# Designed miniproteins, single chains, continued (5): the designs that were tried, part 97

Each design is a single chain, and the fold is of that chain. pLDDT is the mean over its residues in the fold that is shown.

## One batch from the design tools (miniprotein)

Design m19359
Fold by ESMFold2-Fast:
Structure m19359 (fold): chain A 75 residues (1-75)
Amino acid sequence: SEREEKIAEIEKELQELEKQLQEALAQGDVDRALAIHDQIGKKLDEYMDLVEASEEERALMRQQLAALRERIKAL
């Protein structure tokens, strides 16, 4: 279905962004890592809409993303 195709596309994009994030972190490029992390957050928000995640699940995801962002900033 169109929805399943969109989910698969976002999952592929998230895999590529995660690879880019690991490369930026390995290079010590904190600014690039933060930019990629923010892109991952946007794609996860789109994913959560497609899978009809609960408000509780969305809040937990956003909390986890915020915590990870602070850890990246501390590098």
Scores: mean pLDDT 88

Design m19360
Fold by ESMFold2-Fast:
Structure m19360 (fold): chain A 72 residues (1-72)
Amino acid sequence: YVERAEELLAEAKKLEKTDPKKAADLYTRAALYYFKSGDYERALEAAERAVELDPTNELARGLRELARKALA
């Protein structure tokens, strides 16, 4: 899971300026893989970046809240 999440993060970073909505989707997918691996700190970081790029992304918002609860 972590290796796949890191690949998605690298692709998302490349797309931030060109296609922020696609970058947000890739950050959301990375957050999901980090969450599945138990890396809640990185899941939260990726989900927060996705929400910043696309505040309407419901999956990113949901993963952000789940990661926050897992870290509390």
Scores: mean pLDDT 82

Design m19361
Fold by ESMFold2-Fast:
Structure m19361 (fold): chain A 87 residues (1-87)
Amino acid sequence: LSQELRALAEEIEKAPPEEAKRMLIEAAERLARAEAEKLAAVDPEEAARKLRELAEQALEEGKKNPELREIAEAGAETLRRLAEEVE
């Protein structure tokens, strides 16, 4: 996850601002889905709890940096929905 976020940050740095924002929202949703699938494969019983924790962390980052709020909210919403599906 962290390494993938760094690779995305490099691509975003090279992109125009409007395109960068769309890339960030898309990446947040994609990474949330990938993380949910990975956690469910390792420990289904813990996956839902960890996904909710990640959603809360994303929202806290959005509170600290208002420019990231939309990106953080998109990621958190996806994580919460997937937590419900994993059970």
Scores: mean pLDDT 72

Design m19362
Fold by ESMFold2-Fast:
Structure m19362 (fold): chain A 69 residues (1-69)
Amino acid sequence: TKLDEELLAKYIMELGGVSPEKARAAARVIVERAPDGRVTPEVVEEAAKIAGVSPETVTKAVIKALIES
């Protein structure tokens, strides 16, 4: 199943308290590098830096998006 970029951005916003623009930018990087949801630690760290959130926040957002995708 393809990871949902909009749902991922929504959870990054909700869990990280960041702007839609930052959340969407981070979600895009994750989906481009791991469209099947098999997100590596390197991708998590890159997305966390883009959104300005912790790597833990990105990991939680990915798990929530995968459950609801």
Scores: mean pLDDT 82

Design m19363
Fold by ESMFold2-Fast:
Structure m19363 (fold): chain A 67 residues (1-67)
Amino acid sequence: FPSAFDLASMAGAAEARAAGDDEEAARRGGKQMVTASLNGGDKRTIAAAARAAGADKAADAVERQAS
């Protein structure tokens, strides 16, 4: 059965696909965003992790979430 990390990564991938990233980039981006978040990364660090994985649309969405 999927772990909590796997479920969170799958949810992140679904959001990245909804934002316009392709399936492979979304899958990698979702995993990297969750990893960065768990390591205490701020929104900029999380967005950079998504962008490094090729999930540019997810990265843009995270950057726009600034209060």
Scores: mean pLDDT 78

Design m19364
Fold by ESMFold2-Fast:
Structure m19364 (fold): chain A 88 residues (1-88)
Amino acid sequence: REEEVKARRERRVAELKAIQEKYKNDPSLKKEAQRERRRLWIEDEEDSLKYYEEVFKDADPETQKRLEEMKKAFEEGRKAVDAEIEKE
């Protein structure tokens, strides 16, 4: 488990560096770079939510409600990031 988390973190760091290298020489692609970074962030959040849904599927109603609130907060966060990318 810890080894899997470490491997995933290392892979994510490599992906972020690849995005930085790919777009560092072209300012016109700033929005494209932002969209790719947003995609990676969404993937991380979705994987975390799937993990919590599986772990807490039989949990008490209060825990389930907190999970739903967390999903809503992340969805609002995604919309806010999209708005900032579009505005730039």
Scores: mean pLDDT 73

Design m19365
Fold by ESMFold2-Fast:
Structure m19365 (fold): chain A 63 residues (1-63)
Amino acid sequence: SKQTELELALTKQALAQIGDVVDEALRLRQAGVPRADVDAAADERMAQVRAQMREQQAAIEAA
């Protein structure tokens, strides 16, 4: 169904953004940034990704 296709697209977008968060965290750790600071930055970025995904999911459900 169209709903399933939109949900699959949203899932793929979320996975790509999560991958970007992981890649950034690894870069910061390699640059010598303390783990606690990297974890805090990753948690904040993940919260932004989750909020964005919830908004897009709500839009799909409202259609």
Scores: mean pLDDT 84

Design m19366
Fold by ESMFold2-Fast:
Structure m19366 (fold): chain A 74 residues (1-74)
Amino acid sequence: LSPRERELRREMEEIVERVVEMKRAGAPRADIMAELQRRTAEWAERALRVFSEEEVAALINEYQARLEAAGAAL
């Protein structure tokens, strides 16, 4: 993996971990959704500067699978 790809994958993991932690802490669903939407949008903007749209779509699919596994599916 390139250093940038490794960084973006780590950022995806950090978003998932943050959402899981917010759920465990009993944060309101609205707050969790707002945080998830904000972080995902920021992540996607950064990813599109490095990868093609097709590669970003593949990463988003991987990210969605991780969210689902963590019990944070939307």
Scores: mean pLDDT 76

Design m19367
Fold by ESMFold2-Fast:
Structure m19367 (fold): chain A 84 residues (1-84)
Amino acid sequence: MEAKKKEILADFQKLADAALKLGDDKLAQKILDEGKKLAEEGADPATYRKALNRFIGEILRSIGDQIDEEIAKKREEAARKAAE
């Protein structure tokens, strides 16, 4: 029982670490909170797998948003250099 709870927490921790690496602290916290809740409730493997897949989708969206923001930032920097 405890080993299975730790496995769920470890899977969610890996996703949270990915979100933190992207600089999305809010998403990382959300992933950790959901993982902790599912571990405490003793969720079935199918249930926590669905939650994992949902957060994988949110991480992919966050990556897309970060790429767009990085492009926008580089455009702003180029515009500033052109204006100077």
Scores: mean pLDDT 75

Design m19368
Fold by ESMFold2-Fast:
Structure m19368 (fold): chain A 80 residues (1-80)
Amino acid sequence: SVSLMMRAIAVLTEAWLLKRMIEKGKISKEEAQKRLEAIEKEIAELEKEVHLSENPELVKKVIEKAQELVAEAKKLIEEK
């Protein structure tokens, strides 16, 4: 649904913003870890509902991109 797509886009945006904040040193490691855990929880909930979307393949692609950004953010935190 449009609502599910908007949730997926919001999570993608949150993941992108978090990664940028980590790269620019605008967030502490502890706060970044907490936000990553929250984003991963949101992604897990969205994955359970993808099949209810009018465009499940498109929602899945947005979720996959958010997961990529989460993985990149985790690597940045672990190397610090």
Scores: mean pLDDT 85

Design m19369
Fold by ESMFold2-Fast:
Structure m19369 (fold): chain A 62 residues (1-62)
Amino acid sequence: SMEDKLASINFLIDSLARSRNVEQLEQFREDLESSSFFQSLPEEVQKEILAKIDEAIAAAKA
């Protein structure tokens, strides 16, 4: 389901954030933006997910 896919995306972001791997976070962001699934989501949801990744990248760089 869409909810299950969103839960999986959030789980993966959290896992990558814990690893503090900037390269993997940046690659995931690019892959996600290119996915047909992500592009089908409401704009507000897309922005929230990308903001979460960007926050994780900023934290990993600190």
Scores: mean pLDDT 85

Design m19370
Fold by ESMFold2-Fast:
Structure m19370 (fold): chain A 101 residues (1-101)
Amino acid sequence: GLLPEEEYDAIVARLEAERPQARAELRRLLAAQGFSPEEQRVALELWERYVGLLLAYHEALRAGDLATAERLRAEGARVLAILRALLEGRISAAEARALLA
């Protein structure tokens, strides 16, 4: 690994500790930008999935499982692209949900 195990543990702990505040801030920003309640809900679901993948990615790096880390990185990039498309109005909430399969 590129970092000591203690640093990976600290990153994971920080992401988990900040998650409720980040979620609340994202919800507020989405509402302020005029997104519908359904668009807000789907965007938050995508964001939560992305954060879960990011946490799993750091756990894989800590374990030295580079193959799992690359797979999780690719899945995270896909989820983030769907979230971006939704927030840019390029896809509907229903289309975003369908893309997650």
Scores: mean pLDDT 82

Design m19371
Fold by ESMFold2-Fast:
Structure m19371 (fold): chain A 75 residues (1-75)
Amino acid sequence: SLLEEAREAIRAGDFERAVELLGRVFHEDPMNPEAKELGAELARALGDEAAAERLLSATSPEEMEQAMVRVWLRA
């Protein structure tokens, strides 16, 4: 699954691939809970606890996109 590939990418330190895979998940399911958790894990791996908090507290696709763009810029 895309989520399992994203977890593997995060563990491997391939953050660009992780962002790409999570973007694909959010395209199909904008509020996917597992993808939110993985996005937060990715943000923490990049040293951005604030971005992790924003992802976990997002209540709309627009808020999710804003948080993921921040993660994308750091990957």
Scores: mean pLDDT 82

Design m19372
Fold by ESMFold2-Fast:
Structure m19372 (fold): chain A 63 residues (1-63)
Amino acid sequence: MTYVRMQQSRERSEKMNEKLKKDLEISEKKGIKPEQTTKMETEREGETLKRYLEEVERERESK
């Protein structure tokens, strides 16, 4: 019955993929996209840091 166990594992993997797809749709309904939210946060932090550094440099250059 080893072959039956292998087939069951394969079916479980496919079911997990379908659940992931559904979870992504639920996340969309919540108004948050996991990957996009993470990317936006990283970009926002980068931009804020850049702005801060530019202000500090501007103060230095203004003598």
Scores: mean pLDDT 64

Design m19373
Fold by ESMFold2-Fast:
Structure m19373 (fold): chain A 79 residues (1-79)
Amino acid sequence: DDEVRERGRRLLEALTPIMDETRKRMEELAKKGDVEGARKVMEEGMKRVEEATRKVGGSEDDIENARESVRRLLDEALK
């Protein structure tokens, strides 16, 4: 239980700043009409969340969920 709780906490701590910075960069680029720049930020963000998830001992499902969350940030930014 403690290992599961600590892993979840480490995932949130590791992913939150990456997600926040990725979202802000995507929103800025989307406002400028730079869709290709926003897509590059998505690809960078997906790589960063994958690396961060692996570093804290996340599962492959955790990696897939983190990558999908980054993809959804692009969808939201382009609305």
Scores: mean pLDDT 81

Design m19374
Fold by ESMFold2-Fast:
Structure m19374 (fold): chain A 98 residues (1-98)
Amino acid sequence: MDMEDLKKIAEEAIELLKKETEELKKLFPKGAEEIEEGTEKAIKLLKEGLTKAKSPEEMEELIKEALRAALEGVRKALEKDGKLTEEDRENFERTLAS
């Protein structure tokens, strides 16, 4: 995948994250702050990729880190809403450690 395709994916991901954050905050009101923090970190990483990444590999790494930040926000939100099971917690830990 070339750099132009990855930059387009990152730009679309930023827009999608902004839209989905509002819907997720409605679904998990107790975890709204955690969702917002995760999304803000993800958007920051994607913007850093768009401005500083010099190779497709660097851009892919920043996209992966952005996804991990967003997933961690969702995990914390689920925990605050009391919907995170012990098994879900273990699965998130394994995914985020990878």
Scores: mean pLDDT 77

Design m19375
Fold by ESMFold2-Fast:
Structure m19375 (fold): chain A 74 residues (1-74)
Amino acid sequence: MEKEQARETIEALRKEMEKGDPGGAYRAAQALVEALKLGEIFDPQTVVEQARKYTGGDREKAEKALEEAEKLIE
């Protein structure tokens, strides 16, 4: 995944978390972390769309997962 695309995805997931869906953001962030570690190519729109299929969750876990993804793209 391109570094800029990954950053855009992280920002979009943070916005979803702010709208009250931390569960979806958490799951998508974990998928993004795994993809970055494996060097897989992901479309940011697809990742965000998958996240929107989930509701509820833990905001703290979502934030920690997004922080890990940000560290991987630095």
Scores: mean pLDDT 64

Design m19376
Fold by ESMFold2-Fast:
Structure m19376 (fold): chain A 96 residues (1-96)
Amino acid sequence: MTKEELIELLSKKHNVPKSKAKLFLETMEILGLSPEEVLELLKLPPEERQKKFMEKYSKMAGVEIKSLEPDKEALEKLEEVAKKLEEKIEELKKKE
């Protein structure tokens, strides 16, 4: 499925402008998720979706989660990635 097809699907299903659907997908691309991965996540139950999202986020931060509680160093790296993602999302909002 192409990015354009997914934009059309989200726009039609949620009755939102294509620009908003595009912004959502571009936000997911910043997180390292392809359009196909976003579509697969939307099919999963909320609990499984959150787990998959956290796995992608941890990989992007370069963190190995060896336990249920990450160490302070791993948490600091995750916070830095989150801040950079927020800045990029705000930039995308300004670009329409």
Scores: mean pLDDT 65

Design m19377
Fold by ESMFold2-Fast:
Structure m19377 (fold): chain A 55 residues (1-55)
Amino acid sequence: MIEEIAKEAYELYKKGATDGEIALFLIRHGIPGRAAVEAAKAKDYEKILEILKKS
């Protein structure tokens, strides 16, 4: 579910993961590279979710 992927990405951000680590996590879950990089930089759950829904 896209919402669960967005939540896990945001949890990684809160734990101090790098943008690169978050982007790789998203790519492993089937998110296209462009969207994964955008979401990794968002630093906000709602923004991450919006980017992933548009991918």
Scores: mean pLDDT 84

Design m19378
Fold by ESMFold2-Fast:
Structure m19378 (fold): chain A 71 residues (1-71)
Amino acid sequence: GSTKKYNIEAGLKLAKTVFPSLTEEQEKEIAEEFKKRAEELGYEESDEPKGAGESAQLMFEIAGEKYPHLF
């Protein structure tokens, strides 16, 4: 399809795998920012983990921007 899809749960699971030191509060902040930016980029939320690999880069960029001290 023309619209990329994302799933917040799948994205958070992936982020937690890469950044296991993230707190639940930091995960929530990353999820909220990810949803906001995904909507701005024209991505569509899905109940299934579609495009999880494509959204991984955006998730990592957000983590680096919000929590640069973890890098």
Scores: mean pLDDT 70

Design m19379
Fold by ESMFold2-Fast:
Structure m19379 (fold): chain A 64 residues (1-64)
Amino acid sequence: MEAAQRLIDKLRTKKTVSRDELVEMAREAGLSEEQIARLEEVAKEYGETLTGEQGVAAVMRAAF
C-alpha cells in the first residue's frame, strides 16, 4: 500500500511518463515484481507514453 502511494504521489507531479520510466519508478518505490509485471501489462493499453493521470490509473489497477 505505502509503496504504491509513493509512486502515485510522484506520478501526480509528472506531465508524461514512458512505460520504461513508469516501471523503473515502480521498482524504486518498492512495488513487488508481481505488481510490476501487472503494471507493465496494464500500461501497454495506453501506448508508449502515459500522462501522469494515466500512470496513476495504471498503478491503481495493478496494485489494487
Scores: mean pLDDT 80

Design m19380
Fold by ESMFold2-Fast:
Order: sequence, then structure tokens, then C-alpha cells
Structure m19380 (fold): chain A 78 residues (1-78)
Amino acid sequence: SVEELKEEILKKYESLPEEVKEKARELLAGLDDETKILVVLTLMKEKGYSSEKIAAIREVLLEDPSLAEPVLAILLSE
């Protein structure tokens, strides 16, 4: 579910090094929610994520755009 995926994202984010969190925050600074979501989804596609996984993350980010920074940090940690 969207709620379970949100919890998974936040747990992964909290375990990341502060350096990665800061980089994600800086990259998204000053962008509107729509652009933040686009940045995250584009990077997922470039990293080879499936269409199904990208669609699931898109649904999460549309409900809570504040999760764009956590998702980007996770992607940057890979």
C-alpha cells in the first residue's frame, strides 16, 4: 500500500549518512513540488527501475511531495 511504502522510504532515509541527505536537500532546494517529483522519477528511470516501481513511487509523491527528498537521497545512496 501507499502507507507501507511511505514507512519503508522513511526508514531507509533515516539510516542514510547525513552527507547524502544534505545533497538531496540541496538538489531539490527552491524547486516546486511538481519539479521535485519529476527529478525523482527521471532519476529512477535512468537507474533502470521498472515502470511498476516508478508508478508506485509517483503515487506516494503525489500524496506527499515532502517524500521527494527522502526518495532522492535513497537513489543517490545507490
Scores: mean pLDDT 87

Design m19381
Fold by ESMFold2-Fast:
Structure m19381 (fold): chain A 66 residues (1-66)
Amino acid sequence: MKEKEEQLERAIELARKGDAVGATAATYSLSSEVQMQVSEAARAYLKDRAKGDELLAKARALLAEE
C-alpha cells in the first residue's frame, strides 16, 4: 500500500541521518522484519554507510514482497 511505502521512505531518510529511534518509530505499522532491517541500518550508518545501504535495500525488498 502507498502509505506503507511512504512510511518506509521516511524511516530510510531518518536512518541515513543516524536517527535510529526516529527511523524505528516511523516503521511502527510495518512488519517486524522491516523494522529490524531499518533499525540495524540506522546503527550501521555510523560505522559503514555501504552496510547501511545494503540493510535499507533489504527493507525495501521485504516490503515489496507484501
Scores: mean pLDDT 75

Design m19382
Fold by ESMFold2-Fast:
Structure m19382 (fold): chain A 90 residues (1-90)
Amino acid sequence: MSLAVAEETVRVLAAAAEEVARAVLEAAESGDEREFAAAVTAAEILLSAAEMARDELLADPRADPAAVELAEETVRRLRRAIEEAERIVA
């Protein structure tokens, strides 16, 4: 992948992460176990993609530090949303 494509991929993942994080929290508040399970699964899939993108950028010494930071922020956001949602449904 070119660095420009990697940077665009990270921006797309970051935008999706905001929506998915919100959806997980809303599902946790809904009290619907199926909606919650589906939302957590979607968040975990996106987290896996964000972690792979982060690792690819970290492996390339030419990667834009801003793209690396955005990937790391995306991973942190998704992890926090999942952890917070799990606390809500406990």
Scores: mean pLDDT 82

Design m19383
Fold by ESMFold2-Fast:
Structure m19383 (fold): chain A 103 residues (1-103)
Amino acid sequence: SHMEELILANARAHPDAWVARLEKRFDEIAKEKGPEYAAYEAFATAHWALEQGLRDLAKRLVAIALRYLGRDVEPEDLTDEEIQRYAEEGKKKVEEMRKALKA
């Protein structure tokens, strides 16, 4: 929880730098595990952002995730309902992938 509080503070203070850092991390995940895995990690991070009330950042993360899946989407073209749907799917998929790694 303390680490999450520090991450939240940084995301609020430096949103552009925070998203750019995450995008670099997702690029490394895409190289190691493929673009679909990177997309789901980005969707799961968008879910966390929505839970923290960071709606604009969640929108940007969903757009980044969709680009890994070969869809060029601007954040402004996404509805709140689409963002919520992708974010929830990402959280579920990442939980499934993490459980598979523990087997």
Scores: mean pLDDT 84

Design m19384
Fold by ESMFold2-Fast:
Structure m19384 (fold): chain A 80 residues (1-80)
Amino acid sequence: SKKDELEKELLKLLDEADRIGDEVEATGNQDAEQQVRDLYGKMYDLYLDALYSDDLKEREKLLEEIKKLLKEMERIREQA
């Protein structure tokens, strides 16, 4: 179902965020690590909002917000 597909995509994005977090931590750049941790916290809050929402359109919007935060984490990783 579309709900199952969205849930699968959300988990994949969180897994990608964890990987970026590990890579940034490995650089020893404390400012980059803090920025990535803050972004991960925001992503997790949006994930919980999506998990508790019964509105498919709201879940899709939250997914797009999570994707934007992941792109910002990727930018921080490239600069670290």
Scores: mean pLDDT 85

Design m19385
Fold by ESMFold2-Fast:
Structure m19385 (fold): chain A 103 residues (1-103)
Amino acid sequence: SMKEELRKKAIEALEKAREVLQKIADYLSQNPEFEEAYRHAREAIEAVQKAIEALKNGDLDTAERYLDEAAAHVARMGELYPELFTEAAQLVAEARNLVREAK
């Protein structure tokens, strides 16, 4: 169905977001001055992973809650470090729009 295709696209966007966030976390882990940004990146990764699992189980409401959590972490860090977090923010926003359209 069209809703299944939207769900699949949301998962693909989030898998890419998780990969981008992991590279950011690996970079930030190298310097103690980035401890706050590193924690936000790790929390965003966990929220994205939980959103992916919810989408695979067809639970769009749970997925949207975790996407809201991921978006909050990424938005906060995007204001301080736009060079690092803008792509992840765009991918999370894309997935959120796809999930809303699939409802």
Scores: mean pLDDT 87

Design m19386
Fold by ESMFold2-Fast:
Structure m19386 (fold): chain A 64 residues (1-64)
Amino acid sequence: GISQEELDRETAVALALIYLAIGKKSGDPQELEESARKAVEILTAAGVPRDEAERLAQDALDEF
């Protein structure tokens, strides 16, 4: 089974991706920058190292 910590991390990743998608869809560079910042903070709060969180956010934005 999945641990609570793993579930919380996966939930944080999903929320981060939702924020990034909303920011990208807005077409506003300021909204996108704020969404990227929020995504990194959500990931780091869930235990993802900051450098990994920043890379994940950047990779997701490049894919969108």
Scores: mean pLDDT 78

Design m19387
Fold by ESMFold2-Fast:
Order: sequence, then C-alpha cells, then structure tokens
Structure m19387 (fold): chain A 78 residues (1-78)
Amino acid sequence: EELEELRRRLAEIEAQMDAVNKQIATVEKQLEALKDTDPEAYQKALDELFDLGVQSLKLAVDYVVTRREIERLEKERK
C-alpha cells in the first residue's frame, strides 16, 4: 500500500534529519572552540556546516512533500 510506503519513507527522512541536526550541533561546538585558536580549521568547519545546511534543506523539502502526500491520501480515507 502506497500510504505505508510513504510513512516508512517519512520515518527514514526524520532519521536522516535527526542525524544531520546532530552533526550540525557537533560542528557548531567545534567552531566555538576553533574561532580563536585555528583559523584554517575554523574555515574548514564553516565549509562543513554549509554542506550540512544544504543537506538539511533538501531533507526538509522531502519531508514536507512526503508529509503532504500522506495527508492527501489520509483525507481520501478519513
């Protein structure tokens, strides 16, 4: 059933979003430690944070699209 497959996909996206958010929090802590001690490592951490931000945005779009499709199908079946 399409609805069950979409719910499984939504759970996978939520897990990936949680993983990316944890990585972002780790990099933010690294940035705070590095800003006064290692400018080169600080810049590398900023680049990593940017990449994680892009991943987070892509996952957020997938989440919204998948959730809306689930809501559409659920409305058809009450």
Scores: mean pLDDT 83

Design m19388
Fold by ESMFold2-Fast:
Structure m19388 (fold): chain A 89 residues (1-89)
Amino acid sequence: SLEEQEENGKEFAELVLKAIKALHEKKYEEAEKIIEEIIEKMMERQGIKEVKQEEIERMKELLEEYAEKFEELLKEIEKELEEYKKELE
């Protein structure tokens, strides 16, 4: 049972990373599908079989806001790496 929880945790983490990557690459349709799968997995983990559409939309907004902030972080890291590369020239 603990191994099942660890496997499910890895699967969840992989989905989150895929969603962030899709949003970073501006693949919005792909990102939306992955976010929906994440929400479905989260519902399963909590034993929730049915959620109102309004709650699903709220969860999507929270995930999209988090992903947008992560995209900003990636852009800042890329900028720092470009500046570092120029200094090494």
Scores: mean pLDDT 70

Design m19389
Fold by ESMFold2-Fast:
Structure m19389 (fold): chain A 100 residues (1-100)
Amino acid sequence: MSEEEKRAEAEAAIRAAEENLERAEELAKKAKEALEKGDIEKAKEYAKKALLSAIAAEILAAAARNLAVTEELEKRVEELMERIREVGEEIDALIKEIEA
């Protein structure tokens, strides 16, 4: 793969990871709202979907990392992976609260 192709693939993977992260954040918010309303089953459903979206974002970010051939792309991937980690921790805490 050429450096040009690696850059294009990294940018595509970053965009896909960002989309999955945004979906994870929205689903986590819905899970929290459902929990606050006492709808435990709906909270579980949204939290599970949030976790799956966060996992997808992590896989895509890891793929982007392997393709990141510039310092700019490396920084974008590192910042994205940190955000994914933080959101994943929030989802894990939320799941524990729902199961309590």
Scores: mean pLDDT 87

Design m19390
Fold by ESMFold2-Fast:
Structure m19390 (fold): chain A 85 residues (1-85)
Amino acid sequence: SKIEELAKKAEEAIKNKDEKEFKKIIEELRKLGHNALAKYWEALYELSKLDSYDEELVKKKREEILKLAKEEGDEELVEAIESSF
């Protein structure tokens, strides 16, 4: 699906530290109405730049993304966050 392709591209952009491509992918996710998924990838990108694990930042991002995912009916993202994030 288009969403799966965008997720793969987001992961590759994070790995390659390609901020321009990453922002483009996030904009495409938002255009498709996947605001929670876009915020999830933005959180992963922000966390990828940290030298150490920030538990409070992770908790805050998790709560914000989970709330938005539930509001959007993105059950797949809700399950992903509850099981791993």
Scores: mean pLDDT 82

Design m19391
Fold by ESMFold2-Fast:
Structure m19391 (fold): chain A 80 residues (1-80)
Amino acid sequence: SITREHIARILELERQGYSQAQIASELGLNQGTVSSILKVSRSSASLVEARNLGLTEEHWRHVIEAEIDAGVEDIKRATG
């Protein structure tokens, strides 16, 4: 199953410049799953849109939480 840690790692690796195929290989996930997660992240997709991509509410929540965490860290780096 896709865990909160998987989602956080997907977003971190994408920020580091890894391709969807490399991320999928690193985490032992299907590339389509990685693509769906990144699509939700990049578009700030609603729960309905995430479900249409085959993601659960738990997966969607983990994406939103990881984006918030990344945004907080970006603000901390920008402000010193």
Scores: mean pLDDT 74

Design m19392
Fold by ESMFold2-Fast:
Structure m19392 (fold): chain A 65 residues (1-65)
Amino acid sequence: SHLDELRALLEEAGIPEELIDEILAAIRSGDGERFQRLATEAYLLTDDPALAERMGRLAREEGVI
């Protein structure tokens, strides 16, 4: 599933488990505003602009944003 792909992506990028769980919870609840805020936090931790684009693509495929 796209959520499993997103979890794997975030784990590989070294994002803290607690933040990953919050991001996935925002996606499952359809809370696009919360997702954008948490995704920005994840991006700032990695300093990797490609991560933000990859996260956004997967979230769009789930129909959240």
Scores: mean pLDDT 78

Design m19393
Fold by ESMFold2-Fast:
Structure m19393 (fold): chain A 62 residues (1-62)
Amino acid sequence: MRLEPAELARRLASVPGVDGALFTRLLQAFGLENLPNATPAQLTTVPGVDAALAAAIAAALR
């Protein structure tokens, strides 16, 4: 599934614990196309993302 870049950024900004640096790391790791499809397990591979934050990010992007 493809989200508009502005909508993706808005959803991520709404998640507590996601700052600009973490948003940049998520985009570097997955890109705009793959990030909405990332599982919580994949999201935990990003430095600074624990299991709770990964679940919150995945929920915000689905």
Scores: mean pLDDT 76

Design m19394
Fold by ESMFold2-Fast:
Structure m19394 (fold): chain A 85 residues (1-85)
Amino acid sequence: TGTFEIKASDSITYTFTSSASSLSVGQTVSGTLTIDGVSADATLTLVSASKASIGVGQTANATLNVTVSGNTYTVTGTITALGVS
């Protein structure tokens, strides 16, 4: 189990918890998205990043697709892999 923190360019912070602790460009993971204390089932796709993969303790500039409640949002900002929760 891993936690990813996403800081969007609009200053919104997303927390994503998944069975994966690392994320590679082109990879989609399922998990739980939390925004401002509200949690929902979601998928996260790393569309592009300043690194080919983001491992535990690493931060990258990224473009992400987040699908939650049937809607897909494109988020640009930074992603940090916080490791196991």
Scores: mean pLDDT 82

